# Designed miniproteins, single chains, continued (4): the designs that were tried, part 63

Each design is a single chain, and the fold is of that chain. pLDDT is the mean over its residues in the fold that is shown.

## One batch from the design tools (miniprotein)

Design m14163
Fold by ESMFold2-Fast:
Structure m14163 (fold): chain A 81 residues (1-81)
Amino acid sequence: SLAEKLREALERSKSLSPEEQIRLLAETSRWAAEQQPDNALARFLAEAAEAALRRIKDMSPEEREAVAKSLESLLRSYLAL
């Protein structure tokens, strides 16, 4: 199910570097938006994740950690709906 795939991605992200977390959460957010194209939060998550991926090489390690946590928080909020 969509929820199971999202939970699996969130669990996997805990053992990854911030850059790897951003990449995984971006892939998961894009997939969620494809499953629910009329869901505004899913679209917002996909857009936010793509924006993060475009900036990832210009980010400090601290910024990457903060962005990874923000994406994780947004994805958890999406799961709670």
Scores: mean pLDDT 81

Design m14164
Fold by ESMFold2-Fast:
Structure m14164 (fold): chain A 78 residues (1-78)
Amino acid sequence: MEELYERVLEALLEAGVPEELAEELAKYIAENFSEEEIDKFIEGVRTRSPDGLSPELRKLLLEAEVAVGMQLIEEAVS
């Protein structure tokens, strides 16, 4: 669990997801999804593609992408 959590957390942080949200998403994903689904999610984060993801993981990927977009907007206007 801890190793899967760290892998998801690193992928989200590298993608620019805010730390607090990245920690929450990484914990939820590590606790609720299989290693294979987690690997697909990490690919989705890196490629910005929902292909091959379950509907639930697609929602989580969208939340991560929206958070990255909002953070970039805040940085650009602030």
Scores: mean pLDDT 77

Design m14165
Fold by ESMFold2-Fast:
Structure m14165 (fold): chain A 92 residues (1-92)
Amino acid sequence: SDLEKAREYALKALKYGLKAQKSDKKGSGKYALKAAEYARKAVEYALRAMEDPEQTAKAVGVAIRAIGAAVTAALAARKNGELEEAEKALRA
């Protein structure tokens, strides 16, 4: 289902967000970009799931978590000096 795909991509965004926070300069930017990519996919599937009124609240929650993970990862990349990757991730 679209909600299940949204959850899978949100979990991937969280996974790469955590990797960005724990990584050195080189890894941080790479993982922030991956977190943004998966957050975008999570939001896409969450929006599709919102077409079902019964799933709207759950889909919104998934989208918010995925966006939060991507933002946190981008901030970690910026802190480590990976400014180009951080900017690209935030534009997601």
Scores: mean pLDDT 74

Design m14166
Fold by ESMFold2-Fast:
Structure m14166 (fold): chain A 71 residues (1-71)
Amino acid sequence: GDAARGRRLYEELLAGTVGADGAAFRGLDAATIERILREGAPGSSVFFPSLRHLLDDQQIRDIAAYLSTLT
């Protein structure tokens, strides 16, 4: 994924729903974030619904690459 594109996509599509700071994704790697965005995360400490209905695979990869940079 492209982290610069992912930042733009996150700010445009998800910041109003998930939160502008991406706090739910801190400390997660890009592959884990991509899985959460695609499939959801039921029963984990980070509960998140699947966004596969709203985002294409490239958008998910780019957003996951950006969110993986958050500390």
Scores: mean pLDDT 69

Design m14167
Fold by ESMFold2-Fast:
Structure m14167 (fold): chain A 64 residues (1-64)
Amino acid sequence: SKDLEVIEKGKKVIEEMIKGSPENGISAATLFERAATRGFTDEESKKLAQEVAKELKEKAKKLM
């Protein structure tokens, strides 16, 4: 699925950002969630993007 490829690439980029700046990582995860929710047409892809964004925010928060 194209949506799954986008989610996986976004996850990797944001994980890398979190390691350098947890605050920027949280901001990036929030923007990713908003973009995916508006851009994806598949409901399951939207839910997966939201879950991934939530997980990334939690990871970033643990490093602050």
Scores: mean pLDDT 84

Design m14168
Fold by ESMFold2-Fast:
Structure m14168 (fold): chain A 70 residues (1-70)
Amino acid sequence: SANIEAFLREASQLAREGAERVRAGADPAEVKEEVRRRIEELGQRLSVPQNIVDYALREALELIEEAARE
């Protein structure tokens, strides 16, 4: 589905940007909350199945948490 592909690309970009912000000194808790909200809103807007949204959230939050441990 084009919507699922677009969602996964945008969610991945939000996750990578979040991780880079954490490496640059942003608060990981604030970045996680912002990225979670944006990915959830994106999933709703594109009518993406919840299991795919949940997958993208797990991947994004893990990436940000890894950056916070560096």
Scores: mean pLDDT 88

Design m14169
Fold by ESMFold2-Fast:
Structure m14169 (fold): chain A 68 residues (1-68)
Amino acid sequence: LSPEEQAILEELSKKQLEILQAVLQGDLARAEALRAEMEAFIATLPPEQAALAQKELDKTKAAVERVA
C-alpha cells in the first residue's frame, strides 16, 4: 500500500471504531453523523482512493448490521 492509501485506511479505521462504539452505546444519532462524516471524507478523495475507502465503508455497514 502507498503511504496515501495507508493514511486513508487509518482514518477510516478510526471512524469505523467510533461508529461501532456509538451503535453499541445506543447512540444512533452519533453513529449516523459519523457515517456521514466518513462519506463526506470519501467524496473528497481521488477516484481510486475513493473506491478503496468505499470498500472499507461497506465492511463497516456489514459489521454494524451484525451488531445492531
Scores: mean pLDDT 75

Design m14170
Fold by ESMFold2-Fast:
Formats: C-alpha cells, structure tokens, sequence
Structure m14170 (fold): chain A 72 residues (1-72)
C-alpha cells in the first residue's frame, strides 16, 4: 500500500518534469500530453489516498495550464 502511494507520487513528479522539459523545448504536443498524464495520475492519487483536496488542487492547476496552452 505505502509503495503504491510512492509510485503515484513518483509518476506525478515525472509528469511534471516532462511538462517542464516540453514547455522549454516549445513542444506544445508534448506539454499537453504531459499535463493529461499529470491529471490522470492526480485523480488516481486522490482515489488511492483519499486526499481529495490535494488531488483537486493538482488537477485544477494542471487544467489551468492546459487551457492556457490551448488558448495560445
């Protein structure tokens, strides 16, 4: 159980790194893909841990970034 939580937290960090790398490279498709993955993992994190408030904050931040990229 605890290792599954750590795995999800690791996936969140990796998705965040992928997003930052893609954004710096001006890879719009890669940045959107990384944000979609981050949102998916954040939802799973909330479901697994019951920390719905943290999960929702992570999702809201990623959704905002995604909308800003799509509006460009």
Amino acid sequence: MEWERIDLETELVLAQIDYVVAKKAKDFEGALKALDRYIEVARRYGEFTGDEERAQRLIDAAEKEKKELEAS
Scores: mean pLDDT 81

Design m14171
Fold by ESMFold2-Fast:
Structure m14171 (fold): chain A 77 residues (1-77)
Amino acid sequence: SDLKKLFERSLKAMEALINGDFDTAIALFRELFDELGVEFHITEETRQALAEGVAANPEELRELLKKIEKEAKEWLE
């Protein structure tokens, strides 16, 4: 299912973001948005703000990701 592949890429993008791999996360999100026909742009200022936000609250973001994964799996199953 194309939807399941899209979901798997979304999880990889969020995982990269939480791990501090912002360039990888941005690239993965761009690919996802391109498949949806939406143009995705981030300024350097926005990327810096995201980096600082993740660094400040990595555990909270990991817990949020786990909740999103659980809810999304229930939606896809």
Scores: mean pLDDT 67

Design m14172
Fold by ESMFold2-Fast:
Formats: sequence, C-alpha cells, structure tokens
Structure m14172 (fold): chain A 66 residues (1-66)
Amino acid sequence: SKEMIDNIYKMLINKYKDDPELVQKIKEFYERLKKTLEEMEKNGVPKIEIDGKLAVEANKYINYLK
C-alpha cells in the first residue's frame, strides 16, 4: 500500500538524514516504488501481490543499505 511505502520512506530518510547522497538515493527508490505501485494498481494486480512485491523490494533495498 502507499501508506506502507510512505512509512518505509520516512524511516529510511530519518535514519540516513545526515548523508545527503543516501537521502537522494532513498528518494529515487521511493519514487520508483510509488510508480510500481501505481502501475500495478492500474493493471488490476491483487493487493496481496502488490504488497508482497513491494515488501520484497523494500527489504532488498534496506539490506543493501546496511
């Protein structure tokens, strides 16, 4: 859901707020996730599949940032 994406974005921005390069990369990732969500919703993808895909992508990115 958009709320889930927004919450992840807020958490990551707060965690890395003092690193402007990471903040920019996180913003770019957030925009990509939002676009993916919007396209999947437009194509009638079930909410459970959307949420699952977004969670996987978010977890991969969070692990990459470690």
Scores: mean pLDDT 81

Design m14173
Fold by ESMFold2-Fast:
Structure m14173 (fold): chain A 93 residues (1-93)
Amino acid sequence: RKPYSVEAARLGVRVFLESNGDFGAYLILNSLDSPEFQALPPEVKYAVLNELLDYAKKTGDVATARALYEKLPSLDLTDEQREELTARLNEIL
């Protein structure tokens, strides 16, 4: 599979969200269930999810935060990554 850097993933997602707003967040949420996203290294997935949460926190997008919370158990993440994301989501929800 094509290698991705964590920094490239963070920057790409951040720019995408800044350019497309809530619709961009919606598209990213829909991509989380894709085979392409699931095949990414856990560190890259974690970086993408943190950028999505940073966006939701900045904009007060509770709908995006809630949708991500509901998807977390199905995502291929480490237990530590899930706990950190859940803690961040609880700050928004």
Scores: mean pLDDT 77

Design m14174
Fold by ESMFold2-Fast:
Formats: structure tokens, C-alpha cells, sequence
Structure m14174 (fold): chain A 89 residues (1-89)
């Protein structure tokens, strides 16, 4: 699925901030084409995969990049990562 492809790209980008920034720009464009429910499900799947792989470092690095990109979609990903952290901690 497209979500799996974006997930793999984000996982491969870590911990390269510039590679992550490019992957998140592409993800933001994709997420903006989805309805609200599909977008949230995609964000949960991506956030879960990132947090399972990198823990708190996933949150820190995504937050840094999200501040630079300043898109609603990257901010939603940050919020979803915090939700996943709360559930898994």
C-alpha cells in the first residue's frame, strides 16, 4: 500500500534530518489527499512503526523537522507519535 511505502521511506531516512524532511514533505502531500479517517489510520500506522523502531528519538527528530515544514499533516504526525508513546509506555 502507499502507507507502507511511505513508512519504509521514513524508516530508511532515520536519523538523517534532510532525508527525513524530504520524506515528510512527500508524506504531507499524500496525507492531504486523504479523508479524515483514512489520514488518521495512516498516521497511526506510521507513528507506531517509527516509535517501535526508534522510540523517543523518533518523536524528537520528527518534531524538529515538523517545525521547519510547518504543515498541518506533519503536526498531526507529531501529535499521533505522542499518542502512541502514551499507549506503549
Amino acid sequence: SEVDRFTEALLAAFPDKEALKKALEELSAYLSTLDEVSRYVALLRIAYALYKAFGEEAIRLVEEVAEELNTPETLELVRTLHEVEALLS
Scores: mean pLDDT 87

Design m14175
Fold by ESMFold2-Fast:
Structure m14175 (fold): chain A 80 residues (1-80)
Amino acid sequence: MEEEFERLVEEAERAVRELEALIDEGADPSVISAALARAQEAVTKAIRIALKSNDEEMKKRALEVAKRLGEAWVRYREAA
C-alpha cells in the first residue's frame, strides 16, 4: 500500500507540474483541459489510497497535491 501510494502521489505531482507548466506557457485550451483531466484522475487515485490507509502523513500528502491542483486551476481561470 505504501509503495502504491508513493507511485500514485508521484504521478499526481508530475501531472500537476505538467498542468502548471502548460498554463504558464499559454498552451492551447484543449491541451490544458487534457492535462487537467489527467491531474484530476491521478490526484483522485492518490486520495483514495490515502483515505483507505490509516496513515495521516499519506492523507496530508494527498491533500497537499489536491490543494496545489486547485490553486493551479484558480490561477488559470483568473488569467483568462
Scores: mean pLDDT 81

Design m14176
Fold by ESMFold2-Fast:
Structure m14176 (fold): chain A 94 residues (1-94)
Amino acid sequence: MKEEIEKKLKEAQELKELYSSLLEKALTSPDAHASEELIEVLKKAKEKAEEAAKLFEEALKTKDKEKSEKLYEEGLKKLEESKNALRDARAAAA
């Protein structure tokens, strides 16, 4: 279970880095037409990934198995919201 939380923490961190990179590219793009909606979606996606990472870190820190499990479940929820925001970003870019 600890190894599963560590894997999800890594996923959340990688997703946060991906959104940061995409946000930087959107802000520096010469095509400003698609960028406002995309910027908003990417900011929200990044925030959700950051929240997920924080919850997974707390889950790893917690010695109480029941509390760790609740934090992990909350982290999974935030991670899913972050991944769903990527789909919304694609729709905004179309």
Scores: mean pLDDT 77

Design m14177
Fold by ESMFold2-Fast:
Structure m14177 (fold): chain A 87 residues (1-87)
Amino acid sequence: MLAELEEELRRAEEELAAALAELAELAARGQINVDLSSEEEVAEALGLRLLSLQGQSDVSREEALEVGRAFLRRPEELRREIERLRA
């Protein structure tokens, strides 16, 4: 169980790092207009990209923010769960 959560955390951290690196590269190339210091703008951009990769169209800003925030929070949520089990 704990080792499974640690592996899930490792994957979630790698996925987040890769997604943020891709977003930063797209912003640097001028392909997107995102303030990388704004958590809200980063969350919206990540959510839109994730939903686009799933083939979803007509994505609302609210849906994008919800998906993006969940993606950004997943590593932290997994760390809290692991810490709780280790306590």
Scores: mean pLDDT 79

Design m14178
Fold by ESMFold2-Fast:
Structure m14178 (fold): chain A 94 residues (1-94)
Amino acid sequence: EEAEKLLKEARELREKSLLEFAKLAGEAEHGTSGPLQTPGRALKWAEDTINHIDDGKIKPVTEKGKEIEKKARETGKKIKELEEKAKRLEEEAK
């Protein structure tokens, strides 16, 4: 049960954070020549950033966008820690 609760928390945090960071980055980068002003690229960037994937091509160009990227990376780390803790609890229960 504890492992299931952690996996649910990680999943809900990932889903909420994906949409929220995509929206915040798009708003911060609005009116720039940067890739994040495009909704599809903002969503891909948020997913890649939360999963700690750096393709080098979709990055914020504003200071506010860079602050949002830092928060998205920190959120991705928290999600991974919850998933790893859940996996350890499942292995201990065997």
Scores: mean pLDDT 77

Design m14179
Fold by ESMFold2-Fast:
Structure m14179 (fold): chain A 73 residues (1-73)
Amino acid sequence: DPGVKEILEKAEKAIKEAEELYEKTKDEKFLEIAKEVKEAVEEFKKNPSREKALELKKISEEALEFIKKAKEE
């Protein structure tokens, strides 16, 4: 499923970038974002559904947007 693969790749990117920013800044907000996305991935893995895939996509996209804004500040 190409859509599921894309969503998982976005989630992985969000986790990686948040963890990298936490290592550089030591700002707990990035650790919280990484944790939120990781929890969403685990929920999707437990009960793979279209609805859970869309929830994971939303959380991952919101995390990436926050990371992008944080890098611009």
Scores: mean pLDDT 82

Design m14180
Fold by ESMFold2-Fast:
Structure m14180 (fold): chain A 89 residues (1-89)
Amino acid sequence: MLSKEEFDKLVEIGVYEIAAAVYDVAADNLLKRGAPKEEVIETLKKAIEYYEKMAEIASTLDTPEGKQALKEAKDAIERYKKRLEEVEK
């Protein structure tokens, strides 16, 4: 059974994951609407920032759930950094 501390960390991970997803959807909408490149870049950087916060908390959680969240956050950071490079061209 999860301790209170483990539960609180999983909630924080979930909040950061949702925040990152919101900024990712916002970036896609900005691209679709032909928004300035600078706005898309700033929005993608916010998505990366929240995935980095997710990774930081997940790295302190010595559970299978924490390890999975850390892997997902790292994979997302790499994916969005590649998107950022493509937009910055």
Scores: mean pLDDT 83

Design m14181
Fold by ESMFold2-Fast:
Structure m14181 (fold): chain A 72 residues (1-72)
Amino acid sequence: AEEEAKKWIEEASKLTGKDKANAYLRAGQAYEEAGKVDEALRSYANAIKADPTNKQAWELAKRVAERLAAAP
């Protein structure tokens, strides 16, 4: 899971726009599976920056941010 996330971060560095956002989205999902909640939020934030129209990235970022706020 964490290794998969790192693979997607590497792929994202080679991409632009929607493809870059999708790679960051997949990285964030892999970080969540690895229990790396902070890294997942960062990946989703990068996905939103790459493509602000990606509704899935916004929903996933909101979910993770709410979890971080509720569980110190």
Scores: mean pLDDT 80

Design m14182
Fold by ESMFold2-Fast:
Structure m14182 (fold): chain A 90 residues (1-90)
Amino acid sequence: SEKEKQIEEAAKALATLVAHRMARGEFASTREALEFLKETAKKYAPKDFEEVLKKVLELLSDPDKAQELLEEAKKMSIEELEEAIKKAAP
C-alpha cells in the first residue's frame, strides 16, 4: 500500500539521519541517539511512529544495511534528510 511505502521511506530517511549525526559525533551515547529517533519519529509520523521505529531498528541491526546507511549519510545534508522525512510522513 502507499502508506506502507511512506512508512518504509520515512524509516530509511530517519535511519540515515541518525547515522549521519552519529558519524559527526553529535550524540554522547547510543541512548541519546535512540531518544532522538523516538522523538523525531513521533514528530513526523505520530500515528505510525512505532512501525517506523521498528523498521529503523531492523535496518540498524543488520551490519550490511547499517554500512549502506553510513555511506548514504556521507552524500546527504541534514536539511535534505529532514525534508525526506517530512515528504515520506504518512
Scores: mean pLDDT 73

Design m14183
Fold by ESMFold2-Fast:
Structure m14183 (fold): chain A 94 residues (1-94)
Amino acid sequence: DLQARIDELAERLRKLKEEGAEEKEIAEVYLEGLRALLEIAESQRDTLEPEEKEALEEVKKKLEEAEKLKDDPVKAVKLLEEFYRKKVAESLAA
C-alpha cells in the first residue's frame, strides 16, 4: 500500500508539471504527499527493518528542516530533492 501511495503521488506530480501548474502549487502537493507517506510509514514502524527505521528518521528530520521554510515551499522541495539525490548517489557508490 505504501508503494501504491508513492506511485499515486509521483503520477499526480507528473500531471501537474505537464499541465503547467505553478512551481509553488507543485511544491505544496509534494510536501503534503510526503507528510502523508511518512505518517503511513510511521504507523508501520514495528514492521520495518533497522536500516529502514534509520532511513525513516533521516527523512523525518529533513522534512522538519523543509517545514522551517514554510514561506518558500519551492525551496523546501529543492532541499528534499537534494537529500534524495545524495542518498541515491551514496547507494550507488557503496
Scores: mean pLDDT 73

Design m14184
Fold by ESMFold2-Fast:
Structure m14184 (fold): chain A 76 residues (1-76)
Amino acid sequence: MDESIKEAEEEARKMLEAGDPTAAGIVKRLINYYIAKKDYDRAQELQKLFDDAVARLEAEGRTDDAAAARRLRRMT
């Protein structure tokens, strides 16, 4: 139910804040879930958080991690 989705979203947010590119997979699934529910605001918010995390990875010189995360986003 939505409670499980909320937990997944919180986990994804923490992983993005830590700069973990593997969060991209969880974010992709959450975005698809919200789009299916027609909650486009939540989907856009998650995409923005992901974009900000990728920009931070680039700024920190973690270019390979940023590239991996961007590749997953393009596959949506």
Scores: mean pLDDT 76

Design m14185
Fold by ESMFold2-Fast:
Structure m14185 (fold): chain A 97 residues (1-97)
Amino acid sequence: NKTEAKEYLKLARESIKKKDYKTAIKYYNKAFSIALKLEDEDLKEDILEDVKRVLKDPEFPVKEVEQELIELALELEKAGYLKEALEIYEKIIKAKE
């Protein structure tokens, strides 16, 4: 259901504003799962653009949300979004250095 996916995307964005990054990544993952089932390319692209923007923020606490990022990256990888999954894995590796 497209409405549920849009609500999760909204909740993810609100969680980012509150600096609740762990909850935000979980909501992005839920929104993306629904977008995949709907085969909604525009919604998938909107979610991926949000995730990419969040990952580029130097304040983003990669180490604190590592588990949620791994879960998202694995889902992206299984769905064939290899470049997006690799960007997440690289961010995690860099944060451990």
Scores: mean pLDDT 85

Design m14186
Fold by ESMFold2-Fast:
Structure m14186 (fold): chain A 78 residues (1-78)
Amino acid sequence: MSPEQIERVKSLITQAVKALQAGDYDKAVEYLSQAQEVASSSPEVTGHLQDAQEAAKQGDVQGALEHIGRAAELLERL
């Protein structure tokens, strides 16, 4: 991923976390979907974002945040 793509994914993740904390699961799913598109060149990041999106669809805030955390940790290493 390019530095610009990494910053865009981080921005989208931040928006998804805010949406999850606000109980706006539909908006969280939308941000996570956009993050997956930007992160498509990193299978590990995309996989965690996909798991986060599935958790968000189910209203599983804790699960979604754990998967987002894994994606964010991987982005810091890129």
Scores: mean pLDDT 85

Design m14187
Fold by ESMFold2-Fast:
Structure m14187 (fold): chain A 89 residues (1-89)
Amino acid sequence: MWTVGELRDVLIELWPENAEIVQKLADFFGSDNTLEELVEKLVELASKHLSEEEVEEVRKELEEFRNKILSKKTKEELKEWLRKEAEED
C-alpha cells in the first residue's frame, strides 16, 4: 500500500528540483497517511471552494489516480507511470 511519504519519495527522485515543495505538501497532508486518506483530505478541501458537482468530479479523478497508483506493485512501475503522465500533460 502506498503512503503520502512513499509517493513523496518517488516524486523527489523523479524531480529533485521540486523536492522542497513536494516535502512541504507531504508534511501538510501527513506523510504517514495512506493515499485513501489523502484523497479524502483533498475532497474536503475542494468542498470548501467548489460546487457540489465540481467536488464529485474531483473525487472521481482523485479516486482514478489513486487506483492507478495502487495498481503499481513496485516503485519502478510507479516512477515509469508518473513519467508518462507528466509527459502527456
Scores: mean pLDDT 77

Design m14188
Fold by ESMFold2-Fast:
Structure m14188 (fold): chain A 88 residues (1-88)
Amino acid sequence: VDEAKAAIEAGDGKAAKEAVKKFVEEQDKKVKETKDLEERAKILQETIAALSQLYDLAKAKGLDEVAEYIKKLLEEKAKELEKILKEL
């Protein structure tokens, strides 16, 4: 998350997208490796919270392409969380 925040603050849209992608891939791996539905929900909630903060920062910095990329990830993670919560 810190790498993505630094890239957004610097106005580096390419580095920001790469850092966000890496963060999400690392979180997705944790979710896949976790069998406990409650722990999966917790990881997804943490991922959504981090992405939401990065989205707000990207919008504030005028990095609209980065913000749009993060928004798509937020929508995807929100749907994953809803599915898990329905299984609880």
Scores: mean pLDDT 84

Design m14189
Fold by ESMFold2-Fast:
Structure m14189 (fold): chain A 65 residues (1-65)
Amino acid sequence: GRLADPTKTLDAITAGEVEGVGLELKKALVDHFGTPEALANATRAQLEAIPGVGPALADRILAAT
């Protein structure tokens, strides 16, 4: 299928579609990756490298893509 818009993952996180992602964590994700595109292309391991992101939350973020 066609690749999803790189901003869509960030939009889903911002809209609260991913449980457990509060404002502080949304900021940390953007600050760590620098761009919505980098966040959308992040691996599970890269997401888990962020303080406060565990395996379950990383899976939920990836599922929002």
Scores: mean pLDDT 65

Design m14190
Fold by ESMFold2-Fast:
Structure m14190 (fold): chain A 88 residues (1-88)
Amino acid sequence: SFTVRLDELTEKIYELLSKVKNQALRQRLQTLVDAAVSYAQNGDYDSALAALNQAIALVQADTSLSQALKDQLISALNDLKSLIQEAQ
């Protein structure tokens, strides 16, 4: 089920975001993920993918995150992106 997989991936991303020590970065990533999920639930897949691409770019550009956490976040965000692309 798309909804079940969306919920599972979103929960995994939220758990990874809880490990982001920089509060401002964590909040911005949370906002982008929440926007992407909302867009996907409304069938606006292009806007959902744009929000996820912004989140991935923000994680890639950040110098305060450990490489392990960056890799996990980028992987989880790409998994969510792939799920949304599958739904198109």
Scores: mean pLDDT 89

Design m14191
Fold by ESMFold2-Fast:
Structure m14191 (fold): chain A 76 residues (1-76)
Amino acid sequence: MTPEELRDVLVASYTALKILQDPEAPEELKELARKVLDAVHAGDVETARKYLDEIAKHPLGAKYVAEARAAVDADM
């Protein structure tokens, strides 16, 4: 795994966990978050990136991606 792939996986995982932990997150975002975690657990970085991009394009999803990026960048 490259450093860039590791960062993408961490951002994807953190985004998905943030959405699943938020009781106010819409079910459509929670479905995408579950798909991200399934892809991460399977080692499928490309599929995880695909679903992360779909979350980022959602009007209510962009905030979770921004929060995840800030958290990962602070930890790296």
Scores: mean pLDDT 81

Design m14192
Fold by ESMFold2-Fast:
Structure m14192 (fold): chain A 89 residues (1-89)
Amino acid sequence: MAKEKLERALELLEEAIEKARAGDTEKAIRLTAEAGELAVEGLREMGKPELADKVQELGQRAIEKLLAGDTEGAIAYLEEARRLIEEAL
């Protein structure tokens, strides 16, 4: 169900933030991508496609920052994505 997908996305996103803070960039990227897929699917099922697109963009920006070594910039994008998903629940 959409709510369960968003709750799982939040769990994965929290782990992604923790891995980013710990310097585990590869795991942070993988968890961000997985969280993004679940969040986009859940938000679209809830009839919020514009919010799904915004969350997807934030996830992509976070991955770009992680690849560039900008951990703080990446975490800012991940925290904004988390906020939007939490508000949708």
Scores: mean pLDDT 89

Design m14193
Fold by ESMFold2-Fast:
Structure m14193 (fold): chain A 73 residues (1-73)
Amino acid sequence: SAEDERLVRIFEDALIRAINEGRIPPVKSVAELTDEDLEVILETARERGYEISREQLRRALELVLQRQADKLS
């Protein structure tokens, strides 16, 4: 859906920014992210002006994990 695509873009943008700012280490898969890393991603998204809930961030994570699994198949 358009909302799912929006959530994935917000998640990926915030993840890349957090890594580039040294707030979290680079990861090969989002499955490696800890709960603490997810809180940093949520904070980074909000600092960029995105209105996103923790539930929406979890939905984005699930979508990115599914896309990574599909790409490896």
Scores: mean pLDDT 81

Design m14194
Fold by ESMFold2-Fast:
Parts: C-alpha cells; structure tokens; sequence
Structure m14194 (fold): chain A 80 residues (1-80)
C-alpha cells in the first residue's frame, strides 16, 4: 500500500491511497479539496499518471510521498 498526500498552504490535505498500483481511496480534510481531487482523478490520463507514480514508489520501496499543491500541479502538467 502506497499513500500520496497533497498539502495546501492553508494546511488542508488530501490523501490518495493505492493498492497494487491502483487508487483505492481519497480522503481530505476539506470538502472543496476532495471535490477538486475527485474531478482531477475523473480524467483517465491523470489517474493513470498517479497510478504509475504509485507503482514507481512501490518499486523503490517508498510507501508515502507528500506533494505541495504546486508540486502536484507540476506533476500533472509533466504527465499530460
């Protein structure tokens, strides 16, 4: 199991949990942030890019990773 956490400057966060390279859950402490993340994940190419990242993390023995809002945006742009 791999977790990717996205943190905002306001201290809000979203946690994406992956099992076997697939997203299984989305948790957020902000309803607005959760909706934004779920909308982003509804785009198949974006979901695949995040699942590919989770698989890479598992291959490297990394179980968790934290991204800032800016780092997450940069990740999405680089994998579109």
Amino acid sequence: TVTITIVTENGDYAKLTFKDGKITSVEANSEELKAIIEDILSIPVVRKALEDLAKEMEEKGITEKTLTEDEFADFLESHL
Scores: mean pLDDT 83

Design m14195
Fold by ESMFold2-Fast:
Structure m14195 (fold): chain A 73 residues (1-73)
Amino acid sequence: GSSMVSEEERERIEKLVEEAKREKGLSDETAEAIKNTLLELIEKGYKLSDEQLETLVYLSRSPKQVRQLASLA
């Protein structure tokens, strides 16, 4: 079925969140929450470029910040 989030996009998000987790020292719970929030936003029709997505992941410390920054992208 046609999903708003492609399998490739999902894998890209998972990789970015794993990299941010290592670099920023995020907890497993926080990293999972950020990943799930990004997937939810894209599924709802947010149009994020790869560069915007990468920036959003690295700037965010919480799901709330992901939502706020995505609204500005």
Scores: mean pLDDT 74

Design m14196
Fold by ESMFold2-Fast:
Structure m14196 (fold): chain A 89 residues (1-89)
Amino acid sequence: MSEEEAKKAAEEAATKELQKKYPDAEITVNSVTVVELTEEEAVVGVEALVTKTIDGKTVRTMVGVLVKLKKEDGKLVAVEIETKESSTV
């Protein structure tokens, strides 16, 4: 598969996963990095800014999402999605 195809699929999968985990948050994708790329599989890291309102205050957290993609029957499928917590100080 192409790097562009992998990045797009991973960004869409990561955004959906983060919106599901943080339904009241605004999700902004900051970077998409292909970690591994083959014809049939890809591993892509997505860094997103999660903006939440807590007790009337805006809180922004950087969250990393690792997306494993596999090409099955000509279709790209997200087979594993891992959210990596960043320690906010």
Scores: mean pLDDT 79

Design m14197
Fold by ESMFold2-Fast:
Structure m14197 (fold): chain A 75 residues (1-75)
Amino acid sequence: DKQKKIEALRKASIEPMRLELEEAKKNNDKKKVEQYEKMIKLYEESIEPLVENPSKELIDKIAKELLELAKEAVE
């Protein structure tokens, strides 16, 4: 079930980022809030293509984008 897999991937990736987003909001860190919202948006846009045509290259690309945004948010 494609939709079930999409939802599972959202939960696995988005939920941890939502927790970080909530912490950033509690700290009034507008920069981190914006960065995590951008990461969440990016992954939500990427999940369907990943499920439709999964590949190591696509997974690596998404992981790199997410890691870069996460690094910018914490550093």
Scores: mean pLDDT 75

